# Designed miniproteins, single chains, continued (4), part 53

Each design is a single chain, and the fold is of that chain. pLDDT is the mean over its residues in the fold that is shown.

## One batch from the design tools (miniprotein)

Design m13937
Fold by ESMFold2-Fast:
Structure m13937 (fold): chain A 89 residues (1-89)
Amino acid sequence: SEEELSELLIEYGRLMGELHRLRERLAEVDPEYAREVAARLARLDAEFRAVLDALLAGELSLEEAIARIRALVEEVRRLVEEVRARLEA
């Protein structure tokens, strides 16, 4: 549903914002890993934009777009937890 997509877009934005803040902290402690996280963020953003573009172009169904965005949200969530663990070690 459009409501489910909207909720996923909000959650994606929230997690990406958190990950950007954590990356800034990483840059002071582990600049090499911070660069790896930045590259991963860029790839996630590119894939996220590609899914939305394909949905708007009619190349993906709403259900397919929701499934792909849900997977991206879970990937960002895992990366947030990975970065937090690194900062606490």
Scores: mean pLDDT 87

Design m13938
Fold by ESMFold2-Fast:
Parts: structure tokens; sequence; C-alpha cells
Structure m13938 (fold): chain A 80 residues (1-80)
């Protein structure tokens, strides 16, 4: 159902936000683990975008894309 897909996309976004938050906290002490958390967050958000697009939830697509940009920026800064 669309409702089940929406719930899944929201859960994926929530987990991705958590992964980014953890990565920010540990990046100085464990940059390798922070890198893995950010890579996982990107994968989760990309899946959430696909689901949001399938169900036509434009607001959710926008939220997920903004989170993807944040995760990619954090990843680039960590690699610099």
Amino acid sequence: SMEEKRTLALLLIAVAESEIFIARRIKEKNPELALKNLENAIKLVEEAIKIAEEIGDEKLVKKAKELLEKAKKELAELKA
C-alpha cells in the first residue's frame, strides 16, 4: 500500500538522520567508522527518494533530497 511505502520511506530517512548524527560525533576519534555511517546514510536516503517518487510524495522527495545533499557534503568534508 502507499501508506506502508510512505512509512518505510520515513523510517529510512529517520535511520539516515541518526547515521549522520553519529558520524558527526565520532569523526574525530574514528573517521573510518564515520565514513561507513555516512555511506550507509546515503544509501538509505537514495532508497527513500525512490519510494517517495513512486508514491508521488513531492514534499517527502524534497526532504529526502535535502538530506542526501547534507550527507554528501559531510562525506566530502570528511575525505578532505
Scores: mean pLDDT 90

Design m13939
Fold by ESMFold2-Fast:
Structure m13939 (fold): chain A 55 residues (1-55)
Amino acid sequence: DLEKELEKFSKEGLEGILEQLESLYQQAKALGDEETAEKLEEQIKTVKKVLEKKE
């Protein structure tokens, strides 16, 4: 479960993961890889949800 694995990371670690995923998302969009972009968007939402819970 991705959400449970992400809960093991620190807030700083999750922010780093979010930055990497957002970078990959922009690259996928630039390449026209809509399927990869959609999957990255879902992962970004999951990371943001876990970050919100750490507040």
Scores: mean pLDDT 81

Design m13940
Fold by ESMFold2-Fast:
Structure m13940 (fold): chain A 99 residues (1-99)
Amino acid sequence: MSSRQQQTVAARQDKALAQELGAELTEWMRTFMRAVVELSTDPELVAEAEKALAYIDTDVLKSVGYILRVIGLAEESPEASEAVQKAMELAKKEMEEKK
């Protein structure tokens, strides 16, 4: 077991930073998926985005899986790609305005 009693304040700072970054990432993902639902006319893209939103607060890994499906659908359709790009720009702008 550890013989060092000099555990740095940096280790607690890194954990706090990781929690703050996790919260910012979760909020960005939520804003991005909400924007996809608002901007997309593709019912399949909207359904996957709504599933991502449903799991974002309870199962982040499932939410990320649905976000990846949204991105995959966007690669198959120019209309879906445009909606996803606009959603990412809106999410970035909203997150910048909250700072």
Scores: mean pLDDT 73

Design m13941
Fold by ESMFold2-Fast:
Structure m13941 (fold): chain A 68 residues (1-68)
Amino acid sequence: MDAEAYVAKGEEYFAQGKYEEAAEYYLKAASTGDEKAQLKAVEFIVRLEELGKHELARKLAEALSSLK
């Protein structure tokens, strides 16, 4: 599955309120090395913070930092 398809699945789960599943797909998208997918993952972290999902946002940010 390409980065765009992973981002689309992340958006789908986010729309359903399934934030942990959404985070999994955004992480998969960013793991492809695609710059747009990495930016979408960062945007998703900001959205999680706005929703008060601070622990999930922190966990995802740590995982993204490990992709270098």
Scores: mean pLDDT 83

Design m13942
Fold by ESMFold2-Fast:
Structure m13942 (fold): chain A 68 residues (1-68)
Amino acid sequence: MKKLKVTPIDENHVKLELPEKGVIVFEDGTKVEAEGEVVLERLDALRMKIIINGEEIDPNEYAEVIVK
């Protein structure tokens, strides 16, 4: 499986690079289908879940990038 990449853009935004089409689940339960590059607000990204091919991506793989 290709790896999800997360890159901080500024103090309030992060860029997600999804290797395949996935679903982003926000803290409020909103689900958004996403593919390729997506820019999210940092607070939303800190509380999100990412599901690719039915598997939840481990938050520990990207949480450090979002927090810093």
Scores: mean pLDDT 74

Design m13943
Fold by ESMFold2-Fast:
Structure m13943 (fold): chain A 61 residues (1-61)
Amino acid sequence: MLKETKELAEKAVKLAKEKGVNPETVKLLQKAGELARKSGPEGMKIFLEASQEIIKIQKES
């Protein structure tokens, strides 16, 4: 669960950096969030960090 949360969060951030914030990026982030809730505090921390990175990318774009 935690590993899957990290992988999805990393994929969402990489996609946002390469192609900007788009529906695929949002879908990956939503899936990461669902897994993060099941992964406990560590998973939520990973999800929040990824969300902040994506928000920053969207504002810079």
Scores: mean pLDDT 79

Design m13944
Fold by ESMFold2-Fast:
Formats: structure tokens, C-alpha cells, sequence
Structure m13944 (fold): chain A 77 residues (1-77)
């Protein structure tokens, strides 16, 4: 299941980003969040193509927005 694989990768990269951020490794945190964003964008495209629920689509869009905000905040450091 490609959706499940993408969700797992997103979860792993977000977790790694949070851990890096906690350690003050902002460059590493940005790298992980950018990877999470790329997989979130891929997930969103796949969900739209497969006619997924609006709830799932909204969730992916919100995830992209949250990750973008994190990247922007960290780039200011």
C-alpha cells in the first residue's frame, strides 16, 4: 500500500526533525522536515488521484502547512 508507505515515511521524518530540533541541530531538523514535506506532497497527490475522503485530503494539506511553518521558523535561526 503506497499510501501506508508514504504515511510511515512522513511519520519517521517528522519524528527525526523533532528530535534534531530538540538537540538544537536546526540544519538537520530542516533537512528532515523538507523530506517530510516532499512525501506529504506526494501523499496529497495520491489521495486526490485515488478519490480519498476530504478528511484525509485536509489532513495532508494541514500537514504540509505545519511542516512549512516549522521550516520557515528554523531558517530564521
Amino acid sequence: DKIKELEQKIQEYVQQGVEAEKKGDYEKAIEYYEKAKKYLEELLELLKKEGASQQQIDGAEQGIKEVEKKIEELKKK
Scores: mean pLDDT 86

Design m13945
Fold by ESMFold2-Fast:
Structure m13945 (fold): chain A 55 residues (1-55)
Amino acid sequence: GKMPVEEAARIAAEGLVRAYGVPYEEALKAALESARRNGGDSTLAGAGAAAQLGL
């Protein structure tokens, strides 16, 4: 669902850390870029961040 960009990025980053064990700071940077692009969708932010990080 749609939410503030920073909130969507945090949710996505936490999911990536739990699923893939990537450092939170790297996950958060990628998730924030993706969340800004999609307007605050945490699912799309997670997918975009995972693609950017090669996961």
Scores: mean pLDDT 80

Design m13946
Fold by ESMFold2-Fast:
Structure m13946 (fold): chain A 68 residues (1-68)
Amino acid sequence: LTAAIRVLADRAVSLGLMTPEEAAALVAAAEAGDLVGVLRLISKVVRRATDEQLDALHAALEAAVAAA
């Protein structure tokens, strides 16, 4: 989970959907097992994203999960 969340956070920052501070908070929440914190930060990214950006995030997350 944490490795997949790091990939998602890095990609979201690169797409301008998340600040580095929000990305650090997302990774920290995942490492702490704070699922509510993870969900809250992901929902912000989803609300900001275009369909193309969501597709890019989904592809990155699937690749990270498949590699784990």
Scores: mean pLDDT 78

Design m13948
Fold by ESMFold2-Fast:
Structure m13948 (fold): chain A 68 residues (1-68)
Amino acid sequence: MSESEKLFAEVVELAGQLARAKRAGDLAKVREIRERLEELKRRAQELGDTATAAFAEEGVRYGEEVIA
């Protein structure tokens, strides 16, 4: 599996965890997952994987809306 494929799979998993944490009202977990998604976004940008970076950014925005 390529590095980009690994990053995309991890972003997908974290997005699912983020949705579950929001439903549970676990704001601490939402913050933790948002930070992890920001890390994956940076890594995707470094690899030139704009699609994975964009998907991670959507997850970050979703987490920000829940926290803010």
Scores: mean pLDDT 79

Design m13949
Fold by ESMFold2-Fast:
Structure m13949 (fold): chain A 95 residues (1-95)
Amino acid sequence: SEQEKIARAVGYAIRGIGAELDGDFVAAAESYRRAAELLAELGDYELAGKYYEKAAEALEPVDPERAKEYYEKAAEYYEKAGDEEKAEELREKAE
């Protein structure tokens, strides 16, 4: 159900914040990525892009190549949301 997906997305977002505060950037990125995928399934492309961006930012200092993949995913979702300026900005970070 949509309510179950919303609850799970919120849960992953909170876990991501907690992992970042603990300095576990890999766990933070994975939690944000899972939140983003659930938000994409719900059709909330703007929030999906935002959480892929958070995943990329968390991962950048520890795995810059995987961070680039998440910046590309964030750009795709912002483009689907109609935010072409934000999508272009994120594609530059993926280069």
Scores: mean pLDDT 90

Design m13950
Fold by ESMFold2-Fast:
Structure m13950 (fold): chain A 75 residues (1-75)
Amino acid sequence: LVEEAQKLKQQGGEAYAAGDYKKAGELFEKAGEAYLKAGDNRSAETMYRAAALAYKKAGDEEKAKEALEKADEIS
């Protein structure tokens, strides 16, 4: 549902602004999943790329790589 995805995106942005990059990555990843289920592939790709950036800032290179792979799979 787009509404659920938008809420998760907002929460991710708030966590990112607070410096909680791990939580931001998790929230952006959930937003990406929600957008993908809603058929909004462009927003889903954007969210997975945001999750990758957040995970990279958190020092979690493995999760950052996984999030980028998900973004690249979205057409």
Scores: mean pLDDT 86

Design m13951
Fold by ESMFold2-Fast:
Structure m13951 (fold): chain A 87 residues (1-87)
Amino acid sequence: MPSPEEQLLALLEEAIRLAEEGRREEARRVLDTIVAEYSAHVATLPEEVRRLLEKAMVAVYLAIETGDRGLLEVARRLLREARRLLA
């Protein structure tokens, strides 16, 4: 089974993909799932990974609300750094 970290990264990638496709309602629903999953596992996550995931979640949220595609690129860079720390 994927780890909580792997599941959160996969969900964030899905939310970014949906937002890039203009599927904002679906992206919001995935983001709601991410927030719930993050809250369930936050105590077990390394602090550096938590900070990156929180920044990525905020960037995705703002991108969905504003339509700013530059924020989706910021979120992708944050996810790459989080994956590097988990490797």
Scores: mean pLDDT 84

Design m13952
Fold by ESMFold2-Fast:
Structure m13952 (fold): chain A 82 residues (1-82)
Amino acid sequence: MAPRIKVSKEEVESLAKAIANALKQLDPSTDIEKAYEAIRKKILEQYEKTGEVSVADLLEAAAKYASPETQARLREVIERLR
């Protein structure tokens, strides 16, 4: 899988929601609204600067809003993507 993806402006919202929902399904204690907001901000920031988004950076932005157990699992995924 590519560590960076190109997204259109229209895809930003759907991508942010998809990742936030995936985290909520993995860990129901995840603060989905804060995770969504953090992911969305990171996508827009990177999109406006480079036109590409780092999947690792998106997961890192959202991880702190999940449980410690889920954060540990996400850290393994982030390390693999970097």
Scores: mean pLDDT 75

Design m13953
Fold by ESMFold2-Fast:
Structure m13953 (fold): chain A 74 residues (1-74)
Amino acid sequence: SDAEVQALLVEAGTRMVELRLRDPSRSWEDVLAEVTAALRREHPDLPEEQFERIRAELERRLRELTAHAEIEPA
């Protein structure tokens, strides 16, 4: 299960980066929402607890990125 969560985190992170590279004007929040919705749709059998772990970790990484953007003007 942890291996599955890690694999999905890597997949989600890759998708988010690809979406942002295609359209840099999109917010990370918008990209996160799209990717998490896609993961839930593609993995309807994934336990809610595991999905929430993935979403929480992605949100944590996004907060780190946002904090750096606030300190250093983009």
Scores: mean pLDDT 76

Design m13954
Fold by ESMFold2-Fast:
Order: sequence, then C-alpha cells, then structure tokens
Structure m13954 (fold): chain A 62 residues (1-62)
Amino acid sequence: VGILEKKAEELRKKGLTEQADEVLAYIDKARAAMDAGNWVEADKYLQKAAELIKQAEEEIKK
C-alpha cells in the first residue's frame, strides 16, 4: 500500500492530478476493505490502483 500511495503522489507532482486522485481513491477503498477484514476486496482495489499507476507512468514516458 505505501508504495502505491507514494507513486500516486509522484503522479500528482508531475501534474497528473486526476489520475493521482483516482489511484488514491482505490487505495482508500482497499484500506476500508482491510479494516473490514475483506482481503479479497482489498486485493481487487490494489490491483486497480497498480494498473492505473502503470498506465500513467507509460503516458509520462511518451
């Protein structure tokens, strides 16, 4: 989780604020699922956050 949150902040610093906000929203949903003991839901949201970060990083490189 900490690594994904750090990457989301890097996206925000590079001006991709909308993408960073979406990633952080999925991380927040994952944290809520973890607090509820729903690890399957948490993993699902973390996967979505990671996919968005990868897409955003590829856009920055181009």
Scores: mean pLDDT 79

Design m13956
Fold by ESMFold2-Fast:
Structure m13956 (fold): chain A 72 residues (1-72)
Amino acid sequence: GIEEALRRFEEALELLEEAARRGDEELFRRGVELGREALEALRAVGAPEELLEELERRLREAAERARERIAE
């Protein structure tokens, strides 16, 4: 399952980019939820802690950027 979870994670980052572009709060919320769900799936299949830490940082950065744009 790691490949599937990574795909979902990439999809979540794409949704956050689109949410930022459109100023769409609902899409932002969905992107954050999908990202967290993908991280939980990766953790469940035993992904390395180093990878999980890096992906968590990427998700937080993407969410922060999107939040900033939407709040504008």
Scores: mean pLDDT 84

Design m13957
Fold by ESMFold2-Fast:
Structure m13957 (fold): chain A 65 residues (1-65)
Amino acid sequence: ALEEARRQLREVLQELLDAGEISREEAEEIFERLMARIEEVDPDLALSREDARAAIEALRRERER
């Protein structure tokens, strides 16, 4: 479950990096924070690519406040 979540998050973040919408440092921070949240809440959480994209967007909004 966690490994699938990591894969989905990495794929979405890579798309954002390739599009120039996010920096490498920001992508690393987002990945680490989301993985930490998943591990704390439900390590068996099944994450789709759409769920991963939504989570990344939500975290980016939280950083802006």
Scores: mean pLDDT 74

Design m13958
Fold by ESMFold2-Fast:
Structure m13958 (fold): chain A 79 residues (1-79)
Amino acid sequence: SYAEKGEEYYKQGKYEEAVEYYEKALEENPDNLRAQRLLDMAKWKLGLPTPNSYVPLEVLFSEDANIKEKAEALEKLSE
């Protein structure tokens, strides 16, 4: 499925491709919460605006997030 392909790209650090496939997954099933969350995470890693406030919390618990991303997540949560 598109969601599985998106997760594959996300795990490889190919966030632009992950965004493309998660958007296709959401066109097929708009209620796919996992695809929506991973789309927002991929957009956040690309420095794109995201509508969801949970992204900072997921970044803080992510092993792959760098120190800058975690610092930005902490700053956003402090507001």
Scores: mean pLDDT 70

Design m13959
Fold by ESMFold2-Fast:
Structure m13959 (fold): chain A 64 residues (1-64)
Amino acid sequence: MSRAEKLEERLRELLEKAKELNPSPVEMATLTILYSAALFEISLGRLEEAERLVEEMEELVEEI
């Protein structure tokens, strides 16, 4: 599995986990922005920036 594929899998898992935690509208908006930004960076081959955004999303999910 490529680094990009691993990041996309992590993003899907985080989004599903977040939905189960009943986030606030603001938390869901922030998660959606981070998710979209990470996918955009992956599409550009900027995998280090994508990983940073995934980590930020993970931190937000842990605080819900």
Scores: mean pLDDT 82

Design m13960
Fold by ESMFold2-Fast:
Structure m13960 (fold): chain A 69 residues (1-69)
Amino acid sequence: SMEQRKKKIEELKKLFDEMTVLTAALLKREYGIEVNVDKEKVDEYMKLPKEEILQRIRELAKKISELLA
């Protein structure tokens, strides 16, 4: 249904936004690379241990892959 499609798109957007911020935090922390995204959220995630950031990225990647299949 259109309603189910809309919910799937909303979930995908949320997951991609989260992935972008987590990836930006990892790049900034490990390589000093600035990505033009929500700086406040990036700084918040930079407080997390690297292993936690990587685990969250892996979990999001799996969920995104399943939704796109």
Scores: mean pLDDT 83

Design m13961
Fold by ESMFold2-Fast:
Structure m13961 (fold): chain A 53 residues (1-53)
Amino acid sequence: PQPSTVEEIVAAMEEVGRAGERGMIPVLEPYLTHPDPRVREAARRAIERIRRF
């Protein structure tokens, strides 16, 4: 496993949100408290997108 940059984490969350799998919501929830605000916002948007499906 390689170190993930904030950009890679954000991109992964965008893909998870696009996939729309409700089972991923618990996996995304810890990222809502991540120290980087970009990661927190990406997690929030991904969860919102999943909930819209």
Scores: mean pLDDT 76

Design m13962
Fold by ESMFold2-Fast:
Structure m13962 (fold): chain A 77 residues (1-77)
Amino acid sequence: SKKEAEELIEKAKEYGEQGKLEKAAELLLKAGELYEEIGDYEGAAYSYFMAGRVYEALGKYEKAEEAYKKGEELYKK
């Protein structure tokens, strides 16, 4: 649900503030998946782009690229 996706984003923010960046990115990807399930493609794209930014900060460039591509594909819809 939308509420579940929003809760995952808030939890990702908490993990980010704690320096748990990989966990934060994982939750942002899950939020993106939940937003897609409910047809909120804007929320999904935003969540995937945020995950990409977090993976970049970790130096995980391949995972960042995958997350960015997911977000880009949703903007084509």
Scores: mean pLDDT 85

Design m13963
Fold by ESMFold2-Fast:
Structure m13963 (fold): chain A 86 residues (1-86)
Amino acid sequence: MTVIVELRNASVGATLHAIGGAIEAELQGGTMESKVEGDVVTLTVRGASEAGAQAVVDAARGVAAGGGTLTERREGDTTTLVVEHP
């Protein structure tokens, strides 16, 4: 599975929490790519197991629960999560 997490205006702590989920997926045989552009951090995890993909999704939802808005989009085996903080 492929999971893309886009963090907008996230704190350092929120970003590190999301990275933790991506590292868990990578330890289960996935690959992680990170990209930083201004206030936007994009984490792309490819080839994740179901458990690894779920860890990334849970981390993104946890970040959003801290006061952000979450938009989820699914296209085939790719899940895109956009977390935006005011």
Scores: mean pLDDT 78

Design m13964
Fold by ESMFold2-Fast:
Structure m13964 (fold): chain A 83 residues (1-83)
Amino acid sequence: LIEEAIKLAEEAIRKAKEGDVEEALELLIKAAMLLLKAAPKEEIPRWIGTILRLIGLRLDGASAEEAIEMAKELIEKAKELKE
């Protein structure tokens, strides 16, 4: 699950660089949902907040740079959960 979330976030970076920001944000929402399932109970509110932020970015529109930064943040947090 954590490895799958990292893979989705890496694919999101690629999609954002290709100009497909909507697909990138959908991949990031899926990655965040997988990380929510793997997270300890004390981290659940944080991951819910991250998912809501990603949904907000998708609804309001986001730049490719914003999507890439969110993906990098998710990858770092996923690695922390694995360790």
Scores: mean pLDDT 80

Design m13965
Fold by ESMFold2-Fast:
Structure m13965 (fold): chain A 80 residues (1-80)
Amino acid sequence: VDKFVVISLLEAAADFLEELYERTGDLKFKEDLARTYEQLGELYEELGDYEKAKEYYEKAKKLYKELYEETGDEKYKEKA
């Protein structure tokens, strides 16, 4: 599969998950969004786009920090 197609689909998924979280307040969508940003970071890193990779890793880290602050679950602190 073309990595650019996968990136485009994951970016669309991130937008959709953000809307789902805004609509529902369900933290599972925030967690899914954080994981999606991690996957985008990994894919951009594999492409050699380290600036984009860093941007997405920072977005994921921010969401995991928020999840830790909201839940107290140590699994999010490890990823933050």
Scores: mean pLDDT 83

Design m13966
Fold by ESMFold2-Fast:
Structure m13966 (fold): chain A 85 residues (1-85)
Amino acid sequence: GTTDTTGAAERFDAYAARALPALRALAVAAGMDPAEVDARLAEAEAHAREALAALLAGDEEAAAAHGAKALEALRPIVEAIRAAA
């Protein structure tokens, strides 16, 4: 039914609430500035939400564009964590 869109957004919120603090802790432990990590995670979350909204609306082009921007925001965090591992 029509509740699937709302359920997907709620599930995303639940996962973000768990994943974002863990990514922040790992990135800071890897030597990143906490303010930079917080800014990049906020940007990535915003674009991921837009990508999810576009995907649920059937706009695959907009979903891909926002997904790419979310990944770009996360890139330094992922690279720092990989370098520290």
Scores: mean pLDDT 80

Design m13967
Fold by ESMFold2-Fast:
Structure m13967 (fold): chain A 101 residues (1-101)
Amino acid sequence: SRRQELVERLRAVLSRFEEVLKKIAETGVTPELVDEYLRLVGEMTRILDEAPPELQPEVERILDLATTAFDEAVKTKDKEKYEELLQQIRSEFERLEALAN
């Protein structure tokens, strides 16, 4: 279904987003990692725009958590804070999967 396709697209985007945060933690922020992050935010925004109304609030929450996690990784470099936000993203994504089924 289109709902399952949107969920799988979001899963792929979130997987790549976690890789970007891991690289920032390991090597520091670079222009290339910022560019990749902005591409991923663009894809999440397109997924939000394409999502049916019943899924939009959950996709929007995930997008908000993702942007907050990136800001924490870049500005504070507080590993515990952004790992907590990643766990929240994973929990919200599991909720989205349940709603899409």
Scores: mean pLDDT 85

Design m13969
Fold by ESMFold2-Fast:
Structure m13969 (fold): chain A 64 residues (1-64)
Amino acid sequence: MKELAEKLKKKALEAVKEGDLFSAAANVVGLASLLTAAKQAGSPDTEFIQELLDEAAKALNEAV
């Protein structure tokens, strides 16, 4: 799960840099869905995914 979370965060940040706020939002939603799946699975990666989601969401909010 960590590798997928890191890829989603990277794509969200790259989309923000490119001004593609729609793609940035889509990747943030992807991170939120992954976090939900991690919580349901009892994954030790839950806290890590939450941190990446918070970073991506903050970047998107600052771009709006």
Scores: mean pLDDT 82

Design m13970
Fold by ESMFold2-Fast:
Structure m13970 (fold): chain A 78 residues (1-78)
Amino acid sequence: MVELSEEEKFEKVREKLEEEIKKFEEELKSSEELRKKALEELKASGDPVAKELIELLEKGDYKALGELLLKGILERAK
């Protein structure tokens, strides 16, 4: 009778994604190699969203990059 509702399941997914994205932002700030690798992968993807991510990554705006990633993942999680 105590079951996770659809809304609670979505909230848990959102919380985990938010934590992972914060971790990714911190890794990007601390690792030149990770930034370089992410940039190369994004350039190779051809995804329209990747264009915006590349721009933010090159500018060093990791917070805005993380927010954009979270938004994209949440839109796909529905």
Scores: mean pLDDT 72

Design m13971
Fold by ESMFold2-Fast:
Structure m13971 (fold): chain A 63 residues (1-63)
Amino acid sequence: DIEKEVLQALALIAGAIAIKYSKDPEKARELTDKYLKEIETASVEEAQELLRKFIKEMDELDK
């Protein structure tokens, strides 16, 4: 499923950027690993919601 592959790629890129610029790179890495695994087994709709939640949690981590 191309849509799911794109969502996985976006999550990977977002995670890599967050880890590099995060105030807490250890937690950023843990969140990235968690969300990537969840997205891998999710439906497209679930993966979209997981990606939004992941970005929000990463933003909250760096406040």
Scores: mean pLDDT 79

Design m13972
Fold by ESMFold2-Fast:
Formats: structure tokens, C-alpha cells, sequence
Structure m13972 (fold): chain A 61 residues (1-61)
């Protein structure tokens, strides 16, 4: 699952760079959930911050 979370981060970063912010938000959130499940809280928090940055790009409230 940790390797799956790392891959989701990579996919989310690619989506973010391509301007697919809604997809990036979902991928970062999913990665954060997996990091929490494996106890990697620092990476989980970082993924949530990236999800929030992507969400700001959408101007979603």
C-alpha cells in the first residue's frame, strides 16, 4: 500500500502539471488515505496539503 500511495502521488503530480486539478485533488486525497493506513503521517499530511493546493486552483469552496 505504501508503494501504491507513492504511485498515486506521482500520478497526482502529473495531473497537477497538466492542469487536471480535480483529478489531482482526488489522487492526492487517496494517497493521503493510504499513507494514514500505513502510519506514514508526515507523507499523509503532505499529500493533503497538495490536495488543498490543487483545490485552490479549482477555486472550489
Amino acid sequence: KKEEADKLIEQAEKAYKEGNYSEAVELFRKAAQLYFEVGDYEKAVEALKMANEARKKLEEK
Scores: mean pLDDT 79

Design m13973
Fold by ESMFold2-Fast:
Structure m13973 (fold): chain A 65 residues (1-65)
Amino acid sequence: VSKEVGAIIRAMGAAIEIGTSVKVSKVDGKLKVTMTARTQEEADLLQKEKEFLEEVGIEAEIKLV
């Protein structure tokens, strides 16, 4: 398993635990992960996953809804 796949699985786990969603897409050959948060507190929890994804070269975004 690549570091990238591991990072995505961790982000998915965090989103499921919080009760939100995660979307994985590929744009121009690059992986992008979009995580959804309902509150600022949820967004802050997902911030660690965003940082980890970015460390392994994956573009990451947190959307407040």
Scores: mean pLDDT 79

